# Designed miniproteins, single chains, continued (5): the designs that were tried, part 70

Each design is a single chain, and the fold is of that chain. pLDDT is the mean over its residues in the fold that is shown.

## One batch from the design tools (miniprotein)

Design m18409
Fold by ESMFold2-Fast:
Structure m18409 (fold): chain A 65 residues (1-65)
Amino acid sequence: SMVSREAAAEILAVEAGILGLGRIEKRDGKLVVKLTYKSEESKKQAEAIAKSLEKLGIVEVEFLP
């Protein structure tokens, strides 16, 4: 669906949080989404979310250890 980039980023970040894959932080006016995974399945989900967020160009994505 056509939504603002900011709204799309917030939706994806909330989805990551619901899935237990990450958390949202705000840094210097930008949205930072920190993702983690414990299995190959959750890794694939985290990578898919990261690719979607990177496409928006307004979000920094970090993978946690």
Scores: mean pLDDT 70

Design m18410
Fold by ESMFold2-Fast:
Structure m18410 (fold): chain A 80 residues (1-80)
Amino acid sequence: DPYKDMTPEEIIEAFRERVEKFIEEYGKTLTDEQLERMRAELEATVDELVEIKNLTPEQREKLRAIVDEGLKKAEEIRKK
């Protein structure tokens, strides 16, 4: 588990950094279908992190906000 020794706050920040970096590197090359698959995979990752790390509903909302913001950035990158 890559988050084994991390606090919930560290997990949330690491997840944000990971999503942002992925979108910056690959957002321009992803198809609309690949973006939808990515959304499903990221949402599954959020659910897994909440279960494994016993995160609060508020912490889950922060992770879901990161997913939504990342996908919006990917859409903006692809439109330009």
Scores: mean pLDDT 78

Design m18411
Fold by ESMFold2-Fast:
Structure m18411 (fold): chain A 80 residues (1-80)
Amino acid sequence: MTEEELEELEEKVKREKAELEAKYGPPSEEALARARELLAAGASAEELSELAADDPELATALALLLAEQGLEKAKKALAE
């Protein structure tokens, strides 16, 4: 990943986060806690998708956490 690609990813994450928060509001602490538990338990992308399908607040929380985790991993990879 290049520095330019990382900057592009940061802008994308920032934009998606702002759009989700403007549209649905920030997810509740409970939704964020549940999303973190699912990610920590190693839930598959399929399991996360099924759980989020009927819960837009959980879907928003998962999207935000996954985007932030992806950005952190990209920053760590670039820093090596």
Scores: mean pLDDT 73

Design m18412
Fold by ESMFold2-Fast:
Structure m18412 (fold): chain A 67 residues (1-67)
Amino acid sequence: MEEELVRELREAILNDDTARLAAFQAAGVPEELMRRAVLEAILEQYRDDPDPFTQKRREAAEAELAA
């Protein structure tokens, strides 16, 4: 349930779907799930980028999710 919601939030973030994000916010999605979706979106966005700055940002997001 939570995993599916996080996946949907992540997709909305990656697609910059502001209407869908507003609907989730109106529905009262927990801040922790929103935070997790943002971190997962960062990991997905930067997964194939070899740039050192992007790689460090991805590593920081991975560490945050692992905590």
Scores: mean pLDDT 74

Design m18413
Fold by ESMFold2-Fast:
Structure m18413 (fold): chain A 67 residues (1-67)
Amino acid sequence: MLSEEERAAILEEVRRLLEEGVSVELAIGMAIASLLLDRNEDLTQEKFDEMYALIRPDAERIAAELA
């Protein structure tokens, strides 16, 4: 499970990617993949889907703020 610090780091990366014009879906995916690579963990579809569901509401809020 994501810690609050890890979640904050993902959301900061999502904000940066959104400001660069990346889509919400791609920004979330890239941020999650980056975190798992830093942890030296394999990205599985199941882990991705769980993390995506957790991050998506806050990522969509950030996207709405930037629109």
Scores: mean pLDDT 78

Design m18414
Fold by ESMFold2-Fast:
Structure m18414 (fold): chain A 55 residues (1-55)
Amino acid sequence: MVVSWDEFLEEIRKGNSSIEDLEKLRDFVQENESDEERRRKIEETIEELIKEIKE
């Protein structure tokens, strides 16, 4: 999902998703996303969200 990953992750944040949920999503993307470029971009976004929650 190219256009909606940032919106989707924002929605997760609004929905009180935990760091564990974001880590599971990252693992899911690593296993199921075959496009290396897209996978990297999504992983980077997830890591940024985890960082923001930890602050």
Scores: mean pLDDT 67

Design m18415
Fold by ESMFold2-Fast:
Structure m18415 (fold): chain A 65 residues (1-65)
Amino acid sequence: GDEPIIEEIKSLALEGALAQKLGDIAAAEKASKEIQKLAEKYNIPANTIATAVGEALDKVQKLFK
């Protein structure tokens, strides 16, 4: 299945969320582009991407208390 690709997307979403929190716009854009590339290549649904991004934002918010 797509489980390894979804895990990669989650990892990239977490990197992007962290970069955005730290003001690293270049790193955030890089992560976003990589997510889009994987989503297009493996036909990952938009809802799956949205869920991964939302979970990453929540995780980063908790990490920074």
Scores: mean pLDDT 82

Design m18416
Fold by ESMFold2-Fast:
Formats: C-alpha cells, sequence, structure tokens
Structure m18416 (fold): chain A 71 residues (1-71)
C-alpha cells in the first residue's frame, strides 16, 4: 500500500516537472498526499510514508531529473 502511494507520488511529480511545474509546487503535492494518508489511514501510516519519502528522496530526485530531461 505505501509502496503504491510512493510510486504514484513519484510518477505524478515526474509528470508535473515534465509539464513545467516548479519544485515548490511539486513539494506541495507531496505534502498533500501525506496529509491524505494521515487523514485516511491515521498517523502511523503517514509516518511510514514520510520515512519512505525520506529514504527514497535521492532515487526520486534522480528519476525526476531523468523525466525532466527525457533521458
Amino acid sequence: KLDEVYEKIDELVAKMINEGLDEEEIEKIIEEMVKIMEETFGEEHAKRLREEIEEGLPVLKKRLEEYKKKK
């Protein structure tokens, strides 16, 4: 479940960068997703999502750069 949410965040963020959105807008979307997780599944799941994002940030940034450059 958390992996699926993270994958969707990664894909959405990559699409938004491709469409020319700023990193600030993208961060807002990520925070919105975490908030939805907390409201829907509770604080424990939101914390796990936060950990997943923090752990995956380097990978996410590399993917975003790749999508942005279409490499």
Scores: mean pLDDT 65

Design m18417
Fold by ESMFold2-Fast:
Structure m18417 (fold): chain A 85 residues (1-85)
Amino acid sequence: SLPSPAELARDTAILALAVGSVAARNQGKEEVAKLYDETLDRVARATSPEEAARILEEGAEKVSGIDPDFAALLRRMAERLRAAA
């Protein structure tokens, strides 16, 4: 059985945050890696697609000045979560 559209969007966001965190840490950007880790932990604990989307939108705002392309990716995943709800 395949995951639901909401589960797939959430899992995609979690994977993107995990990869982003590892990449940031490998580049010596520990503060950026921590922001990605914190957002990942919060998304993983979200109890609804709407809550997960809000957390990703908050994460995107926090990283928009650091990594605008990654912020755009997080906002896109939030929109997919809202559409899947």
Scores: mean pLDDT 84

Design m18418
Fold by ESMFold2-Fast:
Structure m18418 (fold): chain A 62 residues (1-62)
Amino acid sequence: LSREEREARFAAARELIARFGATPALLAEVVKLRDEAGLSQRETAELTGLSVRALSRAARAL
């Protein structure tokens, strides 16, 4: 992912999470985006407003 594509995807995910909550589908998308971007759980949690615990559980489920 380019830097701009990464920023846009995280922004879109954050908006969807704010609207619908941390659904399994949104958690899975965020985990994929984290891995593609090479970010830590903490960094991803800060960008999306999710808890590190929720992200860890989502990654385990994939």
Scores: mean pLDDT 76

Design m18419
Fold by ESMFold2-Fast:
Structure m18419 (fold): chain A 79 residues (1-79)
Amino acid sequence: SMEDPVLQVEVEAGVLMIRAAVLITVYKDDESVVKEAREIIEEVQKIIDDVRSGKISPEEGLKRLKELEKRLKELEKKA
């Protein structure tokens, strides 16, 4: 089995980006939902870049992704 900590970050990040993209698609006319979902995608992409460049550890990347997942869950409840 290939256990790659960076790959784990990329997989978790990919799931969050798909969930946020679904919100943008379904709630296209809700500017507040679309704006916050876009901000979540931008933050996820930054975490991937920071992990890939070695600016932060994969463990720190996963921690930050869990914080964004909480924001996404709050947004999903509001939508």
Scores: mean pLDDT 86

Design m18420
Fold by ESMFold2-Fast:
Formats: C-alpha cells, structure tokens, sequence
Structure m18420 (fold): chain A 77 residues (1-77)
C-alpha cells in the first residue's frame, strides 16, 4: 500500500542518516559515507515524487534531527 511504501522510505532514510553520522564520527570509508548520503537523497526524492513536497520536507526534518548537515543538503521542491 501507499502508506507502507511511505513508511519504508521514511525508515530507509532515517537508517541511512544514522549510518552516515556513525561512519563520519568513526572515520569510516569515504565511499561508504557517500553511499549512505546517496541513500538518504534517493529516499527523499522518491518520497517527494510519490507523496508530494510536504512529505519530502517532513523527512528532511527527521533527517536533520539525526544529522543537521545532511538534512541541510536535502533539496525539496
């Protein structure tokens, strides 16, 4: 269902943001750090495409609670 898809995209973006923050704090591999940032951007883009700009903004706010720098990099139309 649409609600299940939205919930999974929210969960994916938050998990990727948490992993991004962890990897950066631990001095992890640059490619893995970039990969997690791309997962967040992809999930936000898909969420915005499917559910509109308000859903994208809400997810950006949730990501910003985990990592403010990553949240600030997310563009929502």
Amino acid sequence: SAEEERARLLEEAVRAAEEYRRLRAEGGDAARIAGEALRVVGAVTELELRFGSEAGRALREEVAKVDPELGARIKVK
Scores: mean pLDDT 82

Design m18421
Fold by ESMFold2-Fast:
Structure m18421 (fold): chain A 92 residues (1-92)
Amino acid sequence: MYREALRLGLEAAGAAAAGDVERAVALAEEAIARGDRVAVDTLAAFLLIYATVTGDEELAELVVRALEAFDAGDLEAAKRAFAEAIRRYAEL
């Protein structure tokens, strides 16, 4: 269970790091649709670490908004916010 969730989150983060934005977004949307907290938190941690290293406050705010939407059960808002965060990360 947790190993599979961690793998999904790491695959999404790895796709983002490789510049495969479409795959990263698709994997993030899959994690959110499954309600997979471990995968969502893994991707969020990756993006927040990079936001901190680069000083990108807007990237950090997008990730926080995505997590708040996910925790509130607004899965469509969570998907939009994570997609925006992944696209912003890919521009760096």
Scores: mean pLDDT 83

Design m18422
Fold by ESMFold2-Fast:
Structure m18422 (fold): chain A 63 residues (1-63)
Amino acid sequence: MEEAKKLAEEMLEEARRRTEEGESLGEAGNIGLRKLYELGNEEAAKLFAELLAEERERLAAES
């Protein structure tokens, strides 16, 4: 379980880096989700999806 949370957090950091390089959060998020599913870590993918939803809400509130 702790490894799944760590992977989800690392993937969120990668998604943020991708958005800074001009990719949309949706595109970066889809790439991250695909990578986690390919690793067979469905739990990390679910946690990452939750983190992406929170990040979207945070960005919307800050605009």
Scores: mean pLDDT 79

Design m18423
Fold by ESMFold2-Fast:
Structure m18423 (fold): chain A 92 residues (1-92)
Amino acid sequence: RPSPLEVLATLGIMVLSLAIREAKKGNYEAAIDLAETALKIVDRMEEAGLDPEVAKRIREELQKAIEAAKNGNYEEAVSHFERARDLLAEAL
């Protein structure tokens, strides 16, 4: 049976995979909305027992992705979303 943390991590990975897809299409507003959803998932993961240092690193990558997306830098935005997704996968 998946733990609450595993369920939240799986949901976060799905959300970030969609954010990467939208960023690659140039849909930065949608990518930013999905990244903000991922930040809320990370907050719930920390409440469910995710290591605070891991949560901090995921938030830092998501914040960098949002900033890059706001500036129209799709390559940098995708790179930061991919790093955040990889950190979520390590929590599984």
Scores: mean pLDDT 87

Design m18424
Fold by ESMFold2-Fast:
Structure m18424 (fold): chain A 61 residues (1-61)
Amino acid sequence: MSIEELVKEAIEKLKDKLDFSKPVEEVAGEVAEYVYLSDPAALVDRAEEIKETAKKLLEEL
């Protein structure tokens, strides 16, 4: 699964628990942390890409 798909699934899974009144930077950080912690060994070098993708996709909400 691509990073964008992992982030999209994380957002959908977490959207009922995320506080969208917070700055998008904080929400993106929470989504990125969730994605990263699901498979840190595979995603260790992609943490920045995950966060940027989360921020981009959250801006689309």
Scores: mean pLDDT 75

Design m18425
Fold by ESMFold2-Fast:
Structure m18425 (fold): chain A 89 residues (1-89)
Amino acid sequence: MEPSDEETLKFIEEQLKELVDLGLISEEEAEFILKYIKELLKSGKMTNVEATGLAQALIAVIQGLELHNPGPEMQKMLEKAKELLKKLE
C-alpha cells in the first residue's frame, strides 16, 4: 500500500509530538519541522518514503541514538536531519 501524503504527515506529526512529550524538542521546533516536510511533500521535492525516513532520522539524532550500520539512504536522511536541526538554532 502506498501511504498518502495525509497518512505520511500524520505519522510524522505523531512522531514529533512524542519528542515534544519526552521534552527533547519544543512545540515550536516540532511545528517548524512539520511545516518544512509538508512544504517539501507539497512541492514534490520529497517523496512519502523520504519524508518518513527523515522523520526516523530526526528521532534518532534528537534522542542521541546510534543506528547500527545504517544503509546509504538512511545515512543521507541522518545528514539532512542534522542540517535541519542546525537551522533551528
Scores: mean pLDDT 74

Design m18426
Fold by ESMFold2-Fast:
Structure m18426 (fold): chain A 62 residues (1-62)
Amino acid sequence: MVDFSGVPPDVLEEVLRVAREGAADPSISVEETKRRMRELAAARGVTLPDDAVDLLVELARQ
């Protein structure tokens, strides 16, 4: 199970929004979407574990 403890709710919402934008645009690869998500989190001082990034991408594709 993925642990989101330590990720502020506003950062989590922004990262999920980026994931949904990537999922909605077929010209954006999954790899590019994950890169954008990590860059956004890093800009807010947050490091997302790889499993958290993967889970958020899957949630955005639903």
Scores: mean pLDDT 77

Design m18427
Fold by ESMFold2-Fast:
Structure m18427 (fold): chain A 87 residues (1-87)
Amino acid sequence: SLSPVQKLIEEIKKELEEFKKIASEKEQKIIDETLKELDELAKTSDDLQKLVDLAVNLLLKLYEAGAPKEELDKLKKKIAEIIEKTL
């Protein structure tokens, strides 16, 4: 069975793959880098704080890359809702 953090990682990965469908090439590269970091975290750590830090860093990088505010706000809300399930 997957750990609670591993389950959150899989749900976040699903949301990132959906966002990637509407993302620019620059945004897709940021998402792909984050997906690799999430895969590493899932294998080596049950640290919820590291997952939160990765999610925050992703959102900041996407903002700096010029991601549309409305789409970014939707992604942020979905990630927050996923993480809140463990609180």
Scores: mean pLDDT 83

Design m18428
Fold by ESMFold2-Fast:
Structure m18428 (fold): chain A 59 residues (1-59)
Amino acid sequence: SLEEELDEMIEQAKKIYNLSDEDVEELRKAKQELLSRYTDREAIVQELAKKIVEIIKKK
């Protein structure tokens, strides 16, 4: 499912970039917000990827 794909993206980002629990929670909140606002799978995936990049760059 799309939600499982988004959860996997967050878990992979946590593993690869050593994200904090606070960063992961921010991404989970972003996932929920994106799923409520958008219906297009590609738009949701792209916006979550963008949020992951923003969090990585803040470090």
Scores: mean pLDDT 83

Design m18429
Fold by ESMFold2-Fast:
Structure m18429 (fold): chain A 101 residues (1-101)
Amino acid sequence: AKVTVGEEAIYDPAARTATVEAKVESPSGYGALVLAVKDEDGRWVGVAAGPARSGDTKIELALGAGAEKYVGKTVRARLLEPGDTLENPAAVGGEVKLVAR
């Protein structure tokens, strides 16, 4: 599996979504893209998540509860396939700035 993401995810406060440009390769066809940060204990926590398919060019991600505090911050893209975790993802993408526009 592979994931490449654009530099920004665009936050829509009305929908509580973030939209990111991405290039996804998911052999299972059942991937999820998660924008994530490490917490104070060094654990990965999800900020926004949504389904990801091979050939997607834009992915709409739903923000988690309380994740609005990460708007304006840099997060990391992680691609999960069935059975994966944020600690052990199928692929890691680049850094993404969560931007309100």
Scores: mean pLDDT 80

Design m18430
Fold by ESMFold2-Fast:
Structure m18430 (fold): chain A 80 residues (1-80)
Amino acid sequence: GWKLVETIERDLEASSLQAAVDGLLEGLRESGFKVKIVEEDEDSAVIEAINEEKGKKLIIELTYDPETKEVHVVIKVYEK
């Protein structure tokens, strides 16, 4: 099974939640991850990214604040 090895939290500036999600999906795909949007709402999204060859899985939670134009990102890193 997958084991949680690291949790990373960051605040990033973004024009919208969609811009943050799109940029992240592109970067993950370029890095060899297979990506899936698990949940998507007006102000939040959850992305699952798996790289089976490297034995790595990411669960990425995004929460967007339109007043500050910041996205709060929580990345949970799992390994086999």
Scores: mean pLDDT 85

Design m18431
Fold by ESMFold2-Fast:
Structure m18431 (fold): chain A 84 residues (1-84)
Amino acid sequence: SLEEELEELEKEIEELIKKLEEMDPEVAEEARKLYELVLKKREELIKLAEEEPDPNKRELYLGLALSLLRIVRGIMKIIVKKLE
């Protein structure tokens, strides 16, 4: 389900930020700030999906929210790997 996919992505991002906190606290603080902005945009996209009567457009808004979290996870993975 969408809720399960979002929860899994958020858990993975939180685990990556936790690793960053142990490796470089300054980088982790900036990563956390970026993630807070992303969570705000995710909430906006989910609200747009909930208010959308067209099922195709609803699916697109949800797809954007999922894609946004996947991009952030990807960025966090790259940063973690570079600091290892």
Scores: mean pLDDT 87

Design m18432
Fold by ESMFold2-Fast:
Structure m18432 (fold): chain A 81 residues (1-81)
Amino acid sequence: SLESLLELFERNNRGAVAFLVRELEEAETPEQQLTVLEILEEASKRFDLSAAIEPLRRILEREEDPRVREAIERLIRKIEE
């Protein structure tokens, strides 16, 4: 659940980021990627997601779906402010 993931961020921020980055990398469809990115965007409102910036940039370099590319770019900008 989203609540359990937010609790993981409070206890182990780096581990939570690593988990969600892996989920994003293992996602088989753009819809699954967008779901993980929505979770990351919600987490970014409360937690430092700086550790996600470099993995997100690497994923963006390989990404071909324009909706997913836009979501990643928006998330990186939001984390960097």
Scores: mean pLDDT 85

Design m18433
Fold by ESMFold2-Fast:
Structure m18433 (fold): chain A 66 residues (1-66)
Amino acid sequence: SSAVREAELAAVELLRERGLTGETEREALNILMKVLPLDEATRRLAEIVRAIEERGAEAVLEELRR
């Protein structure tokens, strides 16, 4: 859904700006939890973090904007 995509974009932008720290990951999880249940938000955050580690936040943002 568009709401999920917007939350994912906001989470990735936050992680890009502040880095992959435990505090920023917790804030990103809270963004995702506005649109996803806890289990799905936790899984999706892990997928996002892994994608950022593999190919960078800019590439992940461009993928989500498609």
Scores: mean pLDDT 87

Design m18434
Fold by ESMFold2-Fast:
Structure m18434 (fold): chain A 62 residues (1-62)
Amino acid sequence: ATVEERAKLLMERARSLGFELTADNEQRFKKVAELLPQKSDDEIVSLTFDKEKLQRLLDSVP
């Protein structure tokens, strides 16, 4: 999948978990997607299983 496709998946996971999508969060999701270019959809779901895991991914980028 492309970086754009992975960013969309991450943002959909965030919506499902009740995250508010702000401009800052969207930019951070795009950065996270750049770091996960070879991850499968199942792997992304695993990494974003709950709010805590998703927040950890966001915290890993500036």
Scores: mean pLDDT 72

Design m18435
Fold by ESMFold2-Fast:
Structure m18435 (fold): chain A 85 residues (1-85)
Amino acid sequence: SMEDFERIFDLAYKVVSLRWTNGDEFQKYLEELRELVEKSDAQEVLEWLRQRIEQSTDPYERMRLQLSLVVIENIVRQLEIEKKK
């Protein structure tokens, strides 16, 4: 759903922001993000983010979207590897 896509984006950016500053909050947001990505259509989320990047005129928003995209792509890749084992 669109609400899940917005939540995934928000969580991905929080993960980026907290990676080296707060271990407990980082782990909490990372686990919530992984759970939501696993339950969602990952390809639809990635397409939605790419469309938002293309439509954004604000360089700051584009940076946040691009960093979130990288985080989500890495989670999707890791989940696919885990499913093959």
Scores: mean pLDDT 80

Design m18436
Fold by ESMFold2-Fast:
Structure m18436 (fold): chain A 60 residues (1-60)
Amino acid sequence: MLSRSQLQELMDRLKVPEDVRQRVLQLYDEAQASTDPRERQRLVQEALKLLSETAMEQER
């Protein structure tokens, strides 16, 4: 799993909008705080989906 610093670097490379960046970091923090592996996986998947959607919009 990416560290918080590596995630921020990835978002900088993808030029993720600030609102999406804040949401991704929030999901990451919630995943790290979660004691349930299922919830942790769900939150990580949601964050990755947001990053993937943002990357596709930036390809133009």
Scores: mean pLDDT 75

Design m18437
Fold by ESMFold2-Fast:
Structure m18437 (fold): chain A 95 residues (1-95)
Amino acid sequence: SSLDKYRKKLNEIRRLVDEALDLAQQAIDAVKQGNLDRARELLARAQALLDEVGRLLEEMKEENAPQGLINLMDGLYGIALQAVRAAQAEVDRAE
């Protein structure tokens, strides 16, 4: 099945999205605590994970993965992207 073919990539995307969301929230919390160096470190890590999710999504599109799977993963990427952008905005405000 298409799920069996993409199982490892889908699992990896979900893992990276969950970690990026956690790191973005930790970055916001670090800003609130006045620890801007920690916030920047956490934000950079969240951004790197988000970039990896984007790369895996483009690979799925290039491999002609089923559109339903692409749409689902794109939705998860969008949620993580919004969280990372919110964390970036908090860091930028604190500078």
Scores: mean pLDDT 88

Design m18438
Fold by ESMFold2-Fast:
Structure m18438 (fold): chain A 84 residues (1-84)
Amino acid sequence: EELVKVALGSAANALRAIADEYEKKGTPEDLELAERFRKAADFIESGATPEQAIEILRELAKVAPPEVQAFLDYLIERLKKVKE
């Protein structure tokens, strides 16, 4: 239970950090990505289950560049382990 909450909080914080990096780049496409990542973080922090968080991370991975996609896959694997 505590590990699940820590993992969800870590995922949300990571998504906010990615959003901040896109916002710093300032192109219209980067600002749209920043908004998507920020909304996902807000959703996870609002009481999403690990299953719901994994689905949101998978959807973000579909639109993310390869380096960010690999990091999202890492977050998904962490959430899978803690929900056991």
Scores: mean pLDDT 82

Design m18439
Fold by ESMFold2-Fast:
Structure m18439 (fold): chain A 74 residues (1-74)
Amino acid sequence: DDEEEEKIKKKLLEFFKELGAEEAAKLFEKLVELEKKGAPLEEIEKIAEEAQKLADEAVKANPEKARALSKKAA
């Protein structure tokens, strides 16, 4: 379900923005746009990997804030 998948992506984007991980949020937004454009799988995978690394680093940098935001989103 594209609608459900889009909702999950929007929630993740908001999570990273609120966490202060603006760069991770930008990469996630770029990933969504690349998927919509039908970009090559290699390009999508590379951006997804970079977004995941930044996301992991943001959570590690502020685990308390990440936990609070996760509770708010759920």
Scores: mean pLDDT 72

Design m18440
Fold by ESMFold2-Fast:
Structure m18440 (fold): chain A 80 residues (1-80)
Amino acid sequence: MEKEELKEFQKELNERVEKLVKELEAKYGEEETKKILEEIEEEMKKEWEELKEKDPDLDVDKVKELLEKAVKKLEEKAKE
């Protein structure tokens, strides 16, 4: 079930994102964290639009890859 797999994956990602946002706020402060989140959101929005144009049927695996990429960018900012 495509929709169910995506929901489970998104729940796990949401938990990771919440933890990373708290780490970013502790390290950089609220204003800088907001800028980091806005930058990543803008980049992900562009990749999402490209994905939708390329695959109208929208492959769940590609959506998962895009979401993992967003979390990886947050992890890079939080760790360094």
Scores: mean pLDDT 74

Design m18441
Fold by ESMFold2-Fast:
Structure m18441 (fold): chain A 77 residues (1-77)
Amino acid sequence: MEAAERFIASLKDPKERKAARLLKEIAEKLGSFDRLTLEDVERVSKETGVSVAKVMEVAAQMQMAVRVAELLAEQAA
C-alpha cells in the first residue's frame, strides 16, 4: 500500500491524515478497501473528530489511488 502512504502525506489537515491512516490499517486487516463498512467509517469519524462524510470521501480517494497504482504495476510487469 505504498500509494496509500503517498495519499496520506498529501493531506494538509492532520485530523484527515489520522483518519486516512486508520482507514488504511482497517483496509489492510480486511484485505481490501471494498470491505470497509459504514461501521468502520463511523469508528474512524469518532476517533479523529472528522465528519462521517469527509471520512467516506478520504476512503474513496485513497481507494482510487491504490487501485491506479495496482493497475500501473500490472502493466509494468
Scores: mean pLDDT 80

Design m18442
Fold by ESMFold2-Fast:
Structure m18442 (fold): chain A 82 residues (1-82)
Amino acid sequence: ATISEISDAISADLEGMGLTVLSSEVVDDKTLKFTVEAPANVPLDLLQLMVQVAVDTHEPGAQVKVTELEGRKFEVTVTLPT
């Protein structure tokens, strides 16, 4: 799959989990960035786990970093393994 196909698949899974994908970006050939909004106050550790599960479905071993933004928004960075 291309990195764009991987980005689309991860976005679909995140939306399937009840998150709203506000933006998706291909940063480089191994790095994806998403901005998501949670439907309720979700702890960062729980959101990190949910995103990691979605990402592992498509790219096992990818590194996931989640950063809290204003409100219920989070920045998700996915680094593909190889």
Scores: mean pLDDT 79

Design m18443
Fold by ESMFold2-Fast:
Structure m18443 (fold): chain A 61 residues (1-61)
Amino acid sequence: MSPVEEATEELLAAIRERGTSSAVLTEAVRRLKARYPELSDDELLRALVLALDEYEAEQAA
């Protein structure tokens, strides 16, 4: 998978386990930035949006 896809899956897993609070999202993004330093802020934001969209789709089903 691309680094953005890997980041999206890690964010989605964190959201599924711990919820969507600002504290959870902030910690998850910080951890990803440390693990994937090659990802730009725009790529991290894209991964976050994709993870949230997927989670919202799961909750709506």
Scores: mean pLDDT 79

Design m18444
Fold by ESMFold2-Fast:
Order: sequence, then structure tokens, then C-alpha cells
Structure m18444 (fold): chain A 64 residues (1-64)
Amino acid sequence: SDAEIDKLVETLATSTDPAEKKKAAEALGAIGDPRAVAPLQAIIATTTDPVVKLYAGVALQKIA
């Protein structure tokens, strides 16, 4: 649902917990909605956490 995707995107962008960001990226990848593409690209470009970057990259590959 749009509300679920919006919540996961917000968690990915605003959470201070890398584990929450990782879970959000995994969930967005599993859902496969193209709306997640731009937020996942943004987090890959801005994150300093290599685990978050890896999971966001895998999620992008699943969607695209």
C-alpha cells in the first residue's frame, strides 16, 4: 500500500538506527514498488554506513 511504502521511505531517510534503515531497505526491495527507486538511490548517495548502502543497493536491483 502507498502508506506502507511512505512509512518505509521515511524510516530509510530519517531513522538514526542502521538496523531500522536496513530493515526498511529490505522491505522496499521485497515489495518491489518503483516509487522506492529514487529514495533508495538517495540513501546510497548519502549514507556513510556500508551495510545500509549494501542493502539499499540489493533492494534497487530487485526493483529495477
Scores: mean pLDDT 82

Design m18445
Fold by ESMFold2-Fast:
Structure m18445 (fold): chain A 90 residues (1-90)
Amino acid sequence: MDEIARRQLALAEEMIRLAVEKGLLEPEVAEKAIEAIRKAVEALEDEEKVEEIEEEYREALEKAEEAIRRLAEEDPAAVEAAAAEARARA
């Protein structure tokens, strides 16, 4: 679980970073989304805490998901490269 969680976190961070570089996501929103994901990974054993984090950071998470979705549609090769880098680091 820890290995899978860290791999998912690394993937999310790389994709969010790439979305910021492509101008699809504001850096401030990206930082909040990454904080939410890190807190959720830390709280994985507490389902209620994960839900509270998702509610508190809902707007930032939704914007990050939309930016990643657009990134995948507009530049799938860059997304695949970022995913490969995240897997290599995890």
Scores: mean pLDDT 75

